# Designed miniproteins, single chains, continued (5), part 33

Each design is a single chain, and the fold is of that chain. pLDDT is the mean over its residues in the fold that is shown.

## One batch from the design tools (miniprotein)

Design m17118
Fold by ESMFold2-Fast:
Structure m17118 (fold): chain A 79 residues (1-79)
Amino acid sequence: SEELKRDVERLVAGFKRLGLGEKGIDIAIEYLEKDMTKEEFIKLSGLPEEKAGPLYDFLDMLKKRYGKEKVIEELKSLK
């Protein structure tokens, strides 16, 4: 959906702003596929909790709203 695309684009823009770039997309996909904890996600990001925490919360919201498979497909389309 257009809403899913827009929300995922906002997430990816957040990764770019924080210096993760495409690595952020890879981490997000791995989180979704492996059902990672917040702590695991933060560790993989290499960012402090104050920066990675909101990204995790947004990604978790997308997972709950759209389902992980659709979010993964949209993330892969942006690589």
Scores: mean pLDDT 85

Design m17119
Fold by ESMFold2-Fast:
Structure m17119 (fold): chain A 77 residues (1-77)
Amino acid sequence: VDELIRRLEDLIAQAEEALKTGSPEELRVVIEALDLAIEDLRNYLAQHPLTPEQKQRLEDLISRLEELREKARAKVA
């Protein structure tokens, strides 16, 4: 779980940078990566036993990924 959380935090940082400086093409790649990460996380939550703290942290990360995805989509629309 800790390695998963770290990878997601890295993706969030990359998405934030792309939103600041990225081209429309870069933003579309970021949107696809965010879509995949959200799907993978929801699948992970369904398949793996987690502590309440781990579950809350992953749910918070999903919310952050969804916010970044919406911002990226708005910017390329």
Scores: mean pLDDT 80

Design m17120
Fold by ESMFold2-Fast:
Structure m17120 (fold): chain A 78 residues (1-78)
Amino acid sequence: MLDMEELRKNRDVPRKFSYEELAELMKHESKDSWQGAPNPRYVDTNTGLLLLESSAKVYEITEPDADLKSIEEIKKKL
C-alpha cells in the first residue's frame, strides 16, 4: 500500500514504483486528485511521472523529460 502523504511530501523527487504500487495509485485516482485530474493515470516506474490515461497528456510529478512506460504495461497489473 502506498503512503499518499509521503508521495505528496516528495512529489518533486523522482520515484520508482512497482506495478503493485501503480495499481494502488490508480485505485486512488477518483479519491485523491493529487495532480489535479479526476481520471485514472498511470505512473512511469522509472521516473515517477504521472501519465494521463490513453494518449491525452503526461502529468509530471518530478522529471519532465523522463521516458514513459506503455499504458499496456500498467494495465497488465489491473
Scores: mean pLDDT 45

Design m17121
Fold by ESMFold2-Fast:
Structure m17121 (fold): chain A 119 residues (1-119)
Amino acid sequence: SRLEELKEIVLKARPDLREELEKIPASDIARLAAEILKNGITLSQPVSLRSSLSPDADIVLAPERVGDKFRYRAEDLRKHVDAEVILVFAARAMVEEGLKPDESISDEEALEILEEAER
């Protein structure tokens, strides 16, 4: 399935997270990635993004501080990172912060959003 293909992209980019990612459904990763591209994300800790196309290079986006948290805007993420990096970012947020996707986003909607981001 396309969802499992997207999960394999994350596993290839982050083999160090394999054990944790085995416990996370492919659907959840795709749906959170789509939510991030649509609405951005707020995290407790800032993160460095890494492109699977350049594994030795970190993409550093400056988050906006919102109280004690760090906000990454959807428009900034769409401009500066590819969908593959967003998938890895979503998987990290799930593993490191226990984030889950919004229940209102379907698998079909998530795949459509991610396919648009690949263009």
Scores: mean pLDDT 75

Design m17122
Fold by ESMFold2-Fast:
Order: structure tokens, then sequence, then C-alpha cells
Structure m17122 (fold): chain A 83 residues (1-83)
């Protein structure tokens, strides 16, 4: 089913983002779980809006750039890998 395939892709993208945060910042398991829930929610909303994963990641990079350049770089790099 399309919904199950979308959820599987969302989970794979979320896992990649969470792993980059873990490697870069050494966040606690609790912080990583909150991040996973937040990103999963945002990515699911992007899918409903008809956005690609690359578009979602670029938008996240732009949103984070003013406050967290290191976070913006993670999203930008992942967007380039997916595109």
Amino acid sequence: AAAAQADAEIDRVVDRIVEEYRRTFGLSDEALELLRQYIRSRLRAAYKAGKTVAEFLREMAEKEAPSSPEVAEIYRRLADEVA
C-alpha cells in the first residue's frame, strides 16, 4: 500500500537525520527520541503537501540556518544525497 511505503521511507529519512545529530552533537537518547518524533511529524506533513524529501530537507536547512548553522549543514548535505 502507498501509505505503508511512504511510512517506511519517512522512517528511513528520520533515522538518517537522527544518526547525523547523534554523531555531530552527541545528544541523549531522550533528546534523539524527541527529535525523531518532531522530524517524523514534519516529514509526514510535507508528504501530504506533495513535497519531495529533498524539498523538505532544503526547507529545514533554511529554517535552521539563522539559529543553527551546523544543523542547517546536516539537512543541506542530506538533501544533496537524496536529490
Scores: mean pLDDT 80

Design m17123
Fold by ESMFold2-Fast:
Structure m17123 (fold): chain A 91 residues (1-91)
Amino acid sequence: MEELKEKIAETLRKAGDEAEKVSKDPQLAKDIRDVLEKTAEAVLNEEDFELAVSIALIGLATMAQAARSRGETEVADVLEKAADEIIELAK
């Protein structure tokens, strides 16, 4: 389970990097990266694996909604794809 939490944390960090590459709003990109980095740290420190997965998915969903509200559809798509990858890892 520790290795799987590390993969989830890597997926969150990669999503932040990919979101920055497609974002047209530098401040939104920075906010997403900061939130996903804190979310990755929370995942790695959570002893309950199911709760760790929930933390990751909530973080991604929150940032995807923020991106959509600003018309940043490509950013939201990147974050939603990362959520799908985490769901697949949690099977």
Scores: mean pLDDT 86

Design m17124
Fold by ESMFold2-Fast:
Structure m17124 (fold): chain A 89 residues (1-89)
Amino acid sequence: SLEEVEKIVEETKEKIEKAKTIEEVQKALWDGVSKLLELVEDEAVKQRILRIAAEAMSRALSSSLEEAKKIAIEALDEIKRVVEEELKK
């Protein structure tokens, strides 16, 4: 449901904001993405979500902690749009 997506995204954003290391940012993002993937049935959409997450994690590794958080939140918002669009079909 859309309500479940919003809950996962909000909880994930809180964990990202509270992260003290880039590793914690990546873990928080991956945990959130894993939960969102459970809501999606289409394999191509799952692969798109995984690609967005992987690219964000890669960029975060070369960034400051604050930039890594921004990258992770932006990726999470993009993944949210993808999941919501799929659930509306």
Scores: mean pLDDT 88

Design m17125
Fold by ESMFold2-Fast:
Formats: C-alpha cells, structure tokens, sequence
Structure m17125 (fold): chain A 105 residues (1-105)
C-alpha cells in the first residue's frame, strides 16, 4: 500500500468522523490506517497526529489518551466505514490537492 493510498483512506475516515458519522468501528479503522502511515512515513504521521487526536476527541468524546491506546493495538478494517469514507473523499477535489501537497512536503 502506498503512502498516497494510506493518506486518502486516513483523511477520508477523519472527515467522516468529523461530520459525526463515525462509530466505534470507524474510529478503529482510522487507528489502523494511522498505524500504517506511521510504518510507511513516521514524520508525516507525527505531523498529522495532533489534528487526528483533536478531531476524534471533539467528534466522538473519546479522550486523546484513549484514542492513542488504539494506535498500539491490531484492528481489522471495517469495510463499510472505509467505503463510506472513500465515497466522501472521492467527491472532494480539494482532498486530492491536499494529499498531493502533504506528499510534496
């Protein structure tokens, strides 16, 4: 899986959660892709971490400490959450531009 593919999935899931549409399985799926981003590009993962923690905390009420614990666990991808998140991402041309910018520094 490429950094670009992981970023698209991660940001799509984050937007889906920010819209108040995410459930516990969506949050676990987000944690899975954050772990994958950390494996592929640790510097980019650390750059995005504060934004992810704040967004999840505001949208779901899960504390940053509780959500960080999910990054250390192995979770399976919830395909329904991923499909819904990707459908939102595919409708937003600004998201593609943002992903390209993140990959370019």
Amino acid sequence: MSVEEVLRKLLGLLIYIALGLGDENTVKTLAYYFKKLRELNPELAEYLKPTILVTVSIATGISPEEFEKLFEEDYEVDENSLKRALAIADRDPELDAFVEKLLSI
Scores: mean pLDDT 77

Design m17126
Fold by ESMFold2-Fast:
Structure m17126 (fold): chain A 62 residues (1-62)
Amino acid sequence: MGPLIIINGKFTEAAKPYVAQAKEYLEQMGWTFEQTDVKPISVSDARGFLEATRRALERARR
């Protein structure tokens, strides 16, 4: 099993699709993902997380 990623925050409805896609990329790499409802997470933060996860997946595939 790979690393664990924990997100401290509650996603808005608009942010959920970006987080869902990032979770799929993490699962493809063997990582695990957990969320806690601590604070709201913006769409911009969710997009940043998705882009970072996508880049990590690209590196893992090379």
Scores: mean pLDDT 64

Design m17127
Fold by ESMFold2-Fast:
Structure m17127 (fold): chain A 67 residues (1-67)
Amino acid sequence: TEEVDKKGGDLLMEGSAKARKTGEELKAQGKYREASRAQFDGYQEANDKVQALRKEAEAKEKAEKES
């Protein structure tokens, strides 16, 4: 669980940092819509990976409890 949380947080931070940098450049150009889209795209991708990790961990924990 701790490893999953750490890896999930890392993925979110990396995706967020990259999207934020691109968003800052787009904001400077007045492209607020494109900036928001870039941020959402990064969050969506990271969130998808975190969801997959959580699902696998929960399935394993349930299997152990249903012994």
Scores: mean pLDDT 73

Design m17128
Fold by ESMFold2-Fast:
Structure m17128 (fold): chain A 100 residues (1-100)
Amino acid sequence: MAEEEARRSAELARELARSAAESKTASGRTGGAIGAMGSALSAALAGLRAGDPELAARGAELAAEAAREAAREAETEEGREGAELAARAAENMARGAREA
């Protein structure tokens, strides 16, 4: 996939994270953080397909940050645990990308 696709997805992830932080409701913040995580993961995958390990790692790091924010805003134990697992998976993806 194109390096341009990775950059666009990372930019969208940052915009969604900012929007989530500005939300007045817990559900809006959690939903926005999950959206940011999805866009950041798309950036990581695009970076991997472009053969750019640093671009992939940065996308994965953004996904981990968004997942941790979703965990902080989660109102259920299941939601918090799911978001924490997603953050750990994204952190592992970032390390794997740099070691590839």
Scores: mean pLDDT 75

Design m17129
Fold by ESMFold2-Fast:
Structure m17129 (fold): chain A 67 residues (1-67)
Amino acid sequence: SAFEQRGKEIIERLLEPAKRLREALERGDMAEVERVWEEVRAAGLEEDVEVILEFQEKGREVLEALR
């Protein structure tokens, strides 16, 4: 259905970058954290991804690393 496809698009655009940022930080890969964040910023999704990170476990650690 169109709703299921739209859900996948939202996951790919918002949740997947947030996951990539957390996984990169857990590995200590700050270059990957910066790269993924630049991709998020270029897509104009920084505010939405920041909100997701605020409510995710370990997401606040990513926000601290981006300061």
Scores: mean pLDDT 76

Design m17130
Fold by ESMFold2-Fast:
Structure m17130 (fold): chain A 72 residues (1-72)
Amino acid sequence: MITFEADVPEEIRAAVEAALARVVEQSGLTDAEARVTGVREDGDRYLVTVELTGTRDGKPFSETLVLSVPKA
């Protein structure tokens, strides 16, 4: 599941959603969830802060990722 807790610019929203869907799919986590907690502009790109949570080997898992998304 993907949750947006921070405002993502309209121009990159589809790209962010696609990237996060792929991250969740490739994570190998049970009940994987990606939460967008921050967005920062960095020149020609956006840096999107994401908290990835789920279960791995029956134990809670949590990791913070930063995605680099080019401006459209």
Scores: mean pLDDT 79

Design m17131
Fold by ESMFold2-Fast:
Structure m17131 (fold): chain A 108 residues (1-108)
Amino acid sequence: SELMDKLKKLTNELITVLGEIAAEIPSEKDFLNSIQKRISEQMKELEEAIENKDNGKALLQIASLSLTLMGLSIHVNHTNISQDLKDKLNKIIGEISDVLAAIEAAVA
């Protein structure tokens, strides 16, 4: 679907930004790698739920992704990374949240 393709693109952009943050603060690398793995697993579960028309599982994965992204945003905004990277991360998370809301409306 167009929404899933847009979500995948934004998620790949998010992964790139997490790499930029890890380069600026190497001490955060293990945390950021764990978040990247969680997002990738949640994305796979969401895609499978949509393909299988499992609306309940899709809604659960949307909620889980939203919570993961909120936690990521809170954590990173309390680090000493550049404001430009914080702004870039928050913008991508906002765009992902908008797409997740659109997918939720389509499956509810």
Scores: mean pLDDT 89

Design m17132
Fold by ESMFold2-Fast:
Structure m17132 (fold): chain A 94 residues (1-94)
Amino acid sequence: MITLKEIESLKSTEEIADLLNQAMAQLGLSLDLSNGLKLYLVSKIVERMKEEGLEELSLQEFASYLRDILSSILPSMPELQPLLDQIDAVLASL
């Protein structure tokens, strides 16, 4: 479980990256991404949570949000395709 309050309490890029790494580890995924990209992904997840009025996100919902965001940036960063494929495999098993 990821909460909006927990994310908003984080004060550094490293703390935000660590939160993302912990969430992905629970899904069996490893993120070899820059801290800047991790921060961007978390910021987009937070934006969607606020738009949908969600205070908490399940791991399944988190994976779905991450998949959508990665899919939107894939044309600019095709090297992310293997990570997107891994997320799709996890979502298909849930």
Scores: mean pLDDT 77

Design m17133
Fold by ESMFold2-Fast:
Structure m17133 (fold): chain A 60 residues (1-60)
Amino acid sequence: MSKTHQRLLKAFSLLRDQPERSLRQIAYDVGFSSLSTFSRNFTKYFGVSPRTVQDYHRSQ
């Protein structure tokens, strides 16, 4: 697994465990320089946007 894939898996865990955090904070915390770059890479890897994952966990 590449370093980028490891960062995306960490972001997924943060969205699950801390869904109230802003997407910008999560993106920066896992090492992305921008929300747009983070969102594109996340969506390509998981097939779903980080916003969708966050909204799901906020509803639980």
Scores: mean pLDDT 81

Design m17134
Fold by ESMFold2-Fast:
Structure m17134 (fold): chain A 80 residues (1-80)
Amino acid sequence: LEEEAKELADRYLKEHPEAVKFIQATAKNLSLEEAEKIAENTADLFRARLDEQFSPELADKAAEYVREKLIEIAKKAREE
């Protein structure tokens, strides 16, 4: 379950490299707070899509991994 959720999150980020770049640019040029809001909204949209095909538990965990990874990316971008 956790491994499956992480795989789904990793696949999403790999398929959406522009989303990663947008988070980095937002954190660097605007603020970490704005980047975190975008990460949260992105995770929510991803979760809604997964909820139609997968169990709520898997959808919740996968979305949370996407949120966490995007926030980590934003924080690293802000440090530079």
Scores: mean pLDDT 80

Design m17135
Fold by ESMFold2-Fast:
Structure m17135 (fold): chain A 87 residues (1-87)
Amino acid sequence: MTVEVLKENVRALAENEELVKKAEEALETGDEEKIKKIEDAVIEAAAVEVEAAVKASLYRREGKEEKAEEVLAEARERIDKIIEEAL
């Protein structure tokens, strides 16, 4: 991915604004190895988001809104952790 595409994905995936700022700074000032670590983290985080979105949609179709909310909340926490560990 390009650095700009990575910044867009971090902003879309991460809930924590301070974490987004750290990731954007790392992408602007980081070497190729650091950028690759963030790219790998974004790919992993995107996979977590897609899985959670599918699971939440399935729970909502069954009328299990509370379980859908739990799955999404757990995924948001995990996504932020994945991105933070890459920084």
Scores: mean pLDDT 84

Design m17136
Fold by ESMFold2-Fast:
Formats: structure tokens, sequence, C-alpha cells
Structure m17136 (fold): chain A 84 residues (1-84)
């Protein structure tokens, strides 16, 4: 996770996605939820709104709290509104 956040903050979105995917595959439910949310944000900055929406919805499925789940669903809905 820390490596993915560092890459994301530097604007290295493709590399950040690879790190967050690795974290999601080996991590707890919580780590998976956070990782998918960050992948969604990275795809948003890459202009890939359909993929961003998909990963925000995956983040919702793995969210531990209702607050995090609702936040992920709102982000997914926003991404859907950006798809032409």
Amino acid sequence: LPEGFALFSEGKYEEAIEEFLAAARRGSRYVRGVSYSMIGEAYFFLGKYKKASQFFRLSADYSVTDRDRQSALRNADYMDSLVA
C-alpha cells in the first residue's frame, strides 16, 4: 500500500495501479477495498472512467464500513456520469 500511494502522489498512475492490484490480491478485505478505491481514482486521472467505475464498485463490495461502501458507490456513479 505505501508504495502505491507514493506512486499515485507522483502522478505515476499506471505503476500505482499495478502496486494496488498486488496489494488487493494478497491483502485483507479492508486492504482490498482501499486498493480497489485507489485503482478507481488512478483510472479516473487516466481518463478511463468506465474502468474507474468498475473498480469503485469492487471497492464497495469489499468495504468494511457502510460509510466507505457509500463513498465508493458515489464515486462509481460520478464516473458513470462522465462516460459519453
Scores: mean pLDDT 84

Design m17137
Fold by ESMFold2-Fast:
Structure m17137 (fold): chain A 65 residues (1-65)
Amino acid sequence: SEAEVEALLKEIEELISTLPEEVAEEARKRLEAMLEKYADSSVETKELGLRIFLRELKELKESLQ
């Protein structure tokens, strides 16, 4: 759901804020790429785009922990 995406984004942003600047910069670039890809998917089915984005956010969060 969209609420799950928002919760994961907050958790990822909090994690990034605790990381060394070099690691935080790479994590931010990865997050920005994911956000751009999700924005581009707005011309496709929103539900499918949301599910893919949610999975990618979960994988990013797991990689930062």
Scores: mean pLDDT 75

Design m17138
Fold by ESMFold2-Fast:
Structure m17138 (fold): chain A 88 residues (1-88)
Amino acid sequence: KVKEAFEKALEHLDKAIEALKSGNRDEAIRHLRQAKSYLLEAIRAGGLEPARKALEHVDKAIEAIRSGNLDEAIKHVEEAKKIVREAL
């Protein structure tokens, strides 16, 4: 169900923020990739628009981490979380 996919995505987005605050960049990227996987599942389950917007922010967060912009990465993860929570 789309709700379960969004709940799993939200869980991994929360873990990504925790990892970013702890300075664990690789762990943050792993959780963001897991969130992306669940958002892709949500798209297939009918959550098309909110899942696509959240995915865009997850991709920008990963790019920001790779560029060393951790504050920007956190902002993008928080935007993805807001979109997912509004879809629940």
Scores: mean pLDDT 87

Design m17139
Fold by ESMFold2-Fast:
Structure m17139 (fold): chain A 100 residues (1-100)
Amino acid sequence: DYEELVEKIIKKMKEKLEKLEKTKDVEEIKKLMKQLERGLEGFESAKAGLEEAIKNEPDEELREDLLKLLEAAERLNEAKKEALEKLKELLEKIKEEEEK
């Protein structure tokens, strides 16, 4: 189930964010940001390809599975965007604290 796998990934990502908020490890924050940025970079092309596959799928059951995959992929992409913004904010706050 793509939905279950995506929810597990999102949960692990949130747990890692909470850990980084406590540790304030700038190097780990930057590494995770780069990883998330790479993950987002191909999404628009992947989404377009999946939407075209759905449009061209004559089998209703396979079309429903592809729609669920697209929905799961969109949720994961949204969670990655939110995580990246939180990491940027965290990094900016750490930098601000070092300047004081």
Scores: mean pLDDT 82

Design m17140
Fold by ESMFold2-Fast:
Structure m17140 (fold): chain A 92 residues (1-92)
Amino acid sequence: SDEELKKKFIEFGKLLKENLSVEELQTIFELLGLPPVKEDDSGEEIGEKLYEWAVKNGFKTVEEFAEYIIELLKKEGKYSIALKVEEVLKKL
């Protein structure tokens, strides 16, 4: 459901905030064409922004969205960030 999807994205955003640096999060947001992450942005705010982008672009699950970001990061040579996103996804 949409409520379950949003909750999963919020959980994902919180885990990203805990496991990635602000610079690594900014890289992800830049690849998606989103405004820069601020140092004081909460994991919930990060998750909500990613949820809005994902729904607007037709993603139905956090897994589909995360796989899309992982592939973009790999194409840009950001393998260390891609690995961190993969590990975060496993913790969901």
Scores: mean pLDDT 89

Design m17141
Fold by ESMFold2-Fast:
Structure m17141 (fold): chain A 67 residues (1-67)
Amino acid sequence: GAAAKARHQALAEEHRKLAKEYTKKINDFVSKYKEGDKEARKLAIEYTQKAGEHLKAFHDHQAAVAA
């Protein structure tokens, strides 16, 4: 129903925002890693996984809206 569709749209938007935020953090950590910050590599990997989870959730919620 319309209420379920609106909920999926709201969740898709939240996950899209989080994926973008984490992608920016990944780029910052990759830059720091290239400058010799070895700890930044672990953070880049962690945030890459989190961004991927949010991107998947975004697509899943978009598919639910289209159904």
Scores: mean pLDDT 84

Design m17142
Fold by ESMFold2-Fast:
Formats: C-alpha cells, sequence, structure tokens
Structure m17142 (fold): chain A 73 residues (1-73)
C-alpha cells in the first residue's frame, strides 16, 4: 500500500529517524525519478513548516503531505 509506506516515510523523517528498509525498498521500486524528486520537495516543505510552527502535530503534516502526493498523481 503506497499510502501506508509514504505515511511511514513521512513519520520517520519528521521524527528525525531513518525509515525502515522495507519502506525504502518499496518506494525505490515503485517511484520514478520525478515522483521521488516531488517527494523530497514535500519533505523539505514539511520541515520548513514545522520549524515555523513547532506546535504543528506530525500527524497533521503527514496528512497534508499525503494529500499533496495524491494531487500530484
Amino acid sequence: DMKEKLRELFKAFLEGKEPKDEVVDFLSNSLNVDEADFLVELIVEAYEKKKENPELKDEELEEELLKKWEEYK
């Protein structure tokens, strides 16, 4: 499930942790270069928002990232 793997990836990055190998393997096999670049842009944007508003819950940022990803497709 792409949505579940993306959520795990976003959660790991927002928590400052390395994502699980199974998540990385799934995404590297499923995403093309353009999709991967867009994913990196979303993660960078989320870090910037979290820095500006540290009261934002990681869950809220994860949900926003997933919506933007879905709209990209």
Scores: mean pLDDT 77

Design m17143
Fold by ESMFold2-Fast:
Structure m17143 (fold): chain A 98 residues (1-98)
Amino acid sequence: SEAEQYVKMGEAALRTAESIQELNPTNLQTILSSLLQARTYYKKALAIRKGDKEKIEEIEKEHRQQLANIPSLTDEQLKAKIEELRAEIERLKEELEG
């Protein structure tokens, strides 16, 4: 299904974030970027499963805006956003598995 494809894309993006975190933990901007990509795919998968396909464009717009803002963030803000996104991704994964 389309939702299952987005789940797989989210899993791939999450693995990318984990690899970067492990090999270069100070590369906060790239870690955040990969986590945002994972979150976006999981949100799109959930929107499809709930029949809320109209939300996909809004999800993609939010993703583009958040990516554009990354270079303006301080290390403290980057770390806070990474923690927030990890928590959100775990909640999204639980909702997709339930």
Scores: mean pLDDT 88

Design m17144
Fold by ESMFold2-Fast:
Structure m17144 (fold): chain A 59 residues (1-59)
Amino acid sequence: MSKEEILALQQGLYDAATAGDAEKASEYTYKIMKEALGEDEEHAERAGRLVRRHVESRL
């Protein structure tokens, strides 16, 4: 994944989290963990769930 693609995913996560879109924030977190950082599926899914919960708790 290119640097430009990674920055686009990070921007997408920021925009989704700021808008309170927990599902989309979770999806961007999963993609960043798996494709940008090379984390395993379990770690990526856990990170996505934590971000979803965090965004949902803030509305």
Scores: mean pLDDT 79

Design m17145
Fold by ESMFold2-Fast:
Structure m17145 (fold): chain A 95 residues (1-95)
Amino acid sequence: SLSDDLRTAGQLLVDLAGRLLRYAERKKAPQELIERLREVLRRAQELLDSGSATLDQLIDVTQELRDLALELKDYGLADSLDNLITQLQSLREQQ
């Protein structure tokens, strides 16, 4: 169902945001970038916890996280995020 798909996508988004934050911390990325990642993770968690996140809200946060992954040169995680964006956009078109 759409609600199950949204919950699964939200859980994946939170996981990917957490993994990128840990990667940035290990790489000793600039503090400003780490703080941006903490903000994105917080927003992703809030969307998941709300149980009422829209597809557009999930797409927006996932795109921001994808851009941060590219800035950090974590291309593998950026690819995972791009796949999630494609899946969310497909779900939006089915509405």
Scores: mean pLDDT 88

Design m17146
Fold by ESMFold2-Fast:
Structure m17146 (fold): chain A 95 residues (1-95)
Amino acid sequence: GAMAKIEEEIEELTKELLNYAEKVLKALFLGDSDALDKIIKDFRKYLLEKYKLTPEQADEVVKRVLDIVRNSITRDDMEAAARELAKEIVAEKLA
């Protein structure tokens, strides 16, 4: 049903957001500014081209993933925050 598809989209996007958050965290831990810049550009491109967000929506999502990385102490905290962001993005896509 329609609700099951929304739940599947949220979980898939949550997984992608977590993968990018982990890449950001690793680049920050290693002090690799070139890797960080590339990760941010690749993630923004993914949001625009594959997830079909607007440029403004993509920029806000990138900002919020960086905030999740900065503010999360555990992986479970990152996953919870990523899921909340995924729910907001899916809701905007339906509006």
Scores: mean pLDDT 82

Design m17147
Fold by ESMFold2-Fast:
Structure m17147 (fold): chain A 108 residues (1-108)
Amino acid sequence: SLPKFVKNALLALAKGTPYEERIEKILNDELTLENVRADDALLFTEAVYTIAIGFPEAFSKEVIEEIKKLYKELMDKLNEIRAITDPEERLAVVKEYIDKIKKIVSKN
């Protein structure tokens, strides 16, 4: 599970923005075939990266660099993920990236 500090910081960051509902769905494991968006993995990773650079003392340098690498990878792959027409494949790819970021953050 995601550390409580990171979960609270993500909810605070998203509050009052157009992304609040999306971040809440991701944190609650509520992504489905019907509601998943191609941009969900990038959105979540960008939010996590924002927290990591805002509170660098809460994360190891190695964890921050892993978050940064994944964020850049997702920016580069965004159009490929958006091009996925199979809803099951899209959900699987988005969830895989969300699980990767959660696992990276949970190392601290």
Scores: mean pLDDT 87

Design m17148
Fold by ESMFold2-Fast:
Structure m17148 (fold): chain A 62 residues (1-62)
Amino acid sequence: MRAEERAERARRALDAMTPQQLVDILKAGGLEATEEEAQAMLEAGRRGVLPGQRAAAELGRE
């Protein structure tokens, strides 16, 4: 499978996903997030940057 196809699929999933659904997914994983935080995550994901990955990259480099 191609990395491009996988990235496109993830992007489409984020575009179709609501903040409410993202909050539910995070809760299932044992995490808590507000709808505002979920909205920000979706916005960043639509820009091709995941908030968690961006923060982890900065913190992981340090």
Scores: mean pLDDT 64

Design m17149
Fold by ESMFold2-Fast:
Structure m17149 (fold): chain A 87 residues (1-87)
Amino acid sequence: LDELLAALEEAVEKEDLEAVREVLERLRSLLPEMSPEELARVSEALSRLIEKEKSKPNPNKEIIKLLLELETEVGVQLLKLAVEKVT
């Protein structure tokens, strides 16, 4: 997980859209296998990168959109795990 999050941060800093898409797709494929703690780490990393990008003089709107899409999916997965714990 740490390697994928580091790769995502580097891709976002370089504004390499293809690299961002590739890392996000890999993270997305791992979401069903993640613990709540790992999902929280992904969510925190995505939130930090979104805020960092928004604070730039020329924010890359496509990168923000891609990060927000995965953040939504992480939130859905966390909700599913919370429901499963009570059933």
Scores: mean pLDDT 78

Design m17150
Fold by ESMFold2-Fast:
Structure m17150 (fold): chain A 63 residues (1-63)
Amino acid sequence: MKLTPAEAVAAVLRIVAGLLFGEEQAVKDAIDIINKYGVEEAKRLAEEFPSLKPIIEKALEKL
């Protein structure tokens, strides 16, 4: 399923909120997003929000 713009914003905010608890929590939040929406959509999110690309790539490596 493709992320809607609202779902993409919600996903970004969740990962950013996770960073308050550290990088490991942000990576876990990114894994949850990948499991819900799929690898292709997570890669698209990383392209649209380059600041999150390192976190999303670490999450993809742990799958």
Scores: mean pLDDT 78

Design m17151
Fold by ESMFold2-Fast:
Structure m17151 (fold): chain A 73 residues (1-73)
Amino acid sequence: MEKEKEAEKYFTEAVKLMLESRDGDPEAIEKAIEAFEKALKLDPNDVATRIALIQARTRGDREKAVEEIKKLK
């Protein structure tokens, strides 16, 4: 429960940063990726966070999505 709440906080922050990145802020994308990574470290069983992290990393790089999914196996 404690880690789940902390993971949710990072997930929410990352989503906000992704919305800012749509305005053309490349630093927001990198910060969002870091926040998703922190959320995943706290709750590695959260499928939604794993998918969101892959989506954030693959903005412009589809090949990176395949490699990241491979690492999760």
Scores: mean pLDDT 71

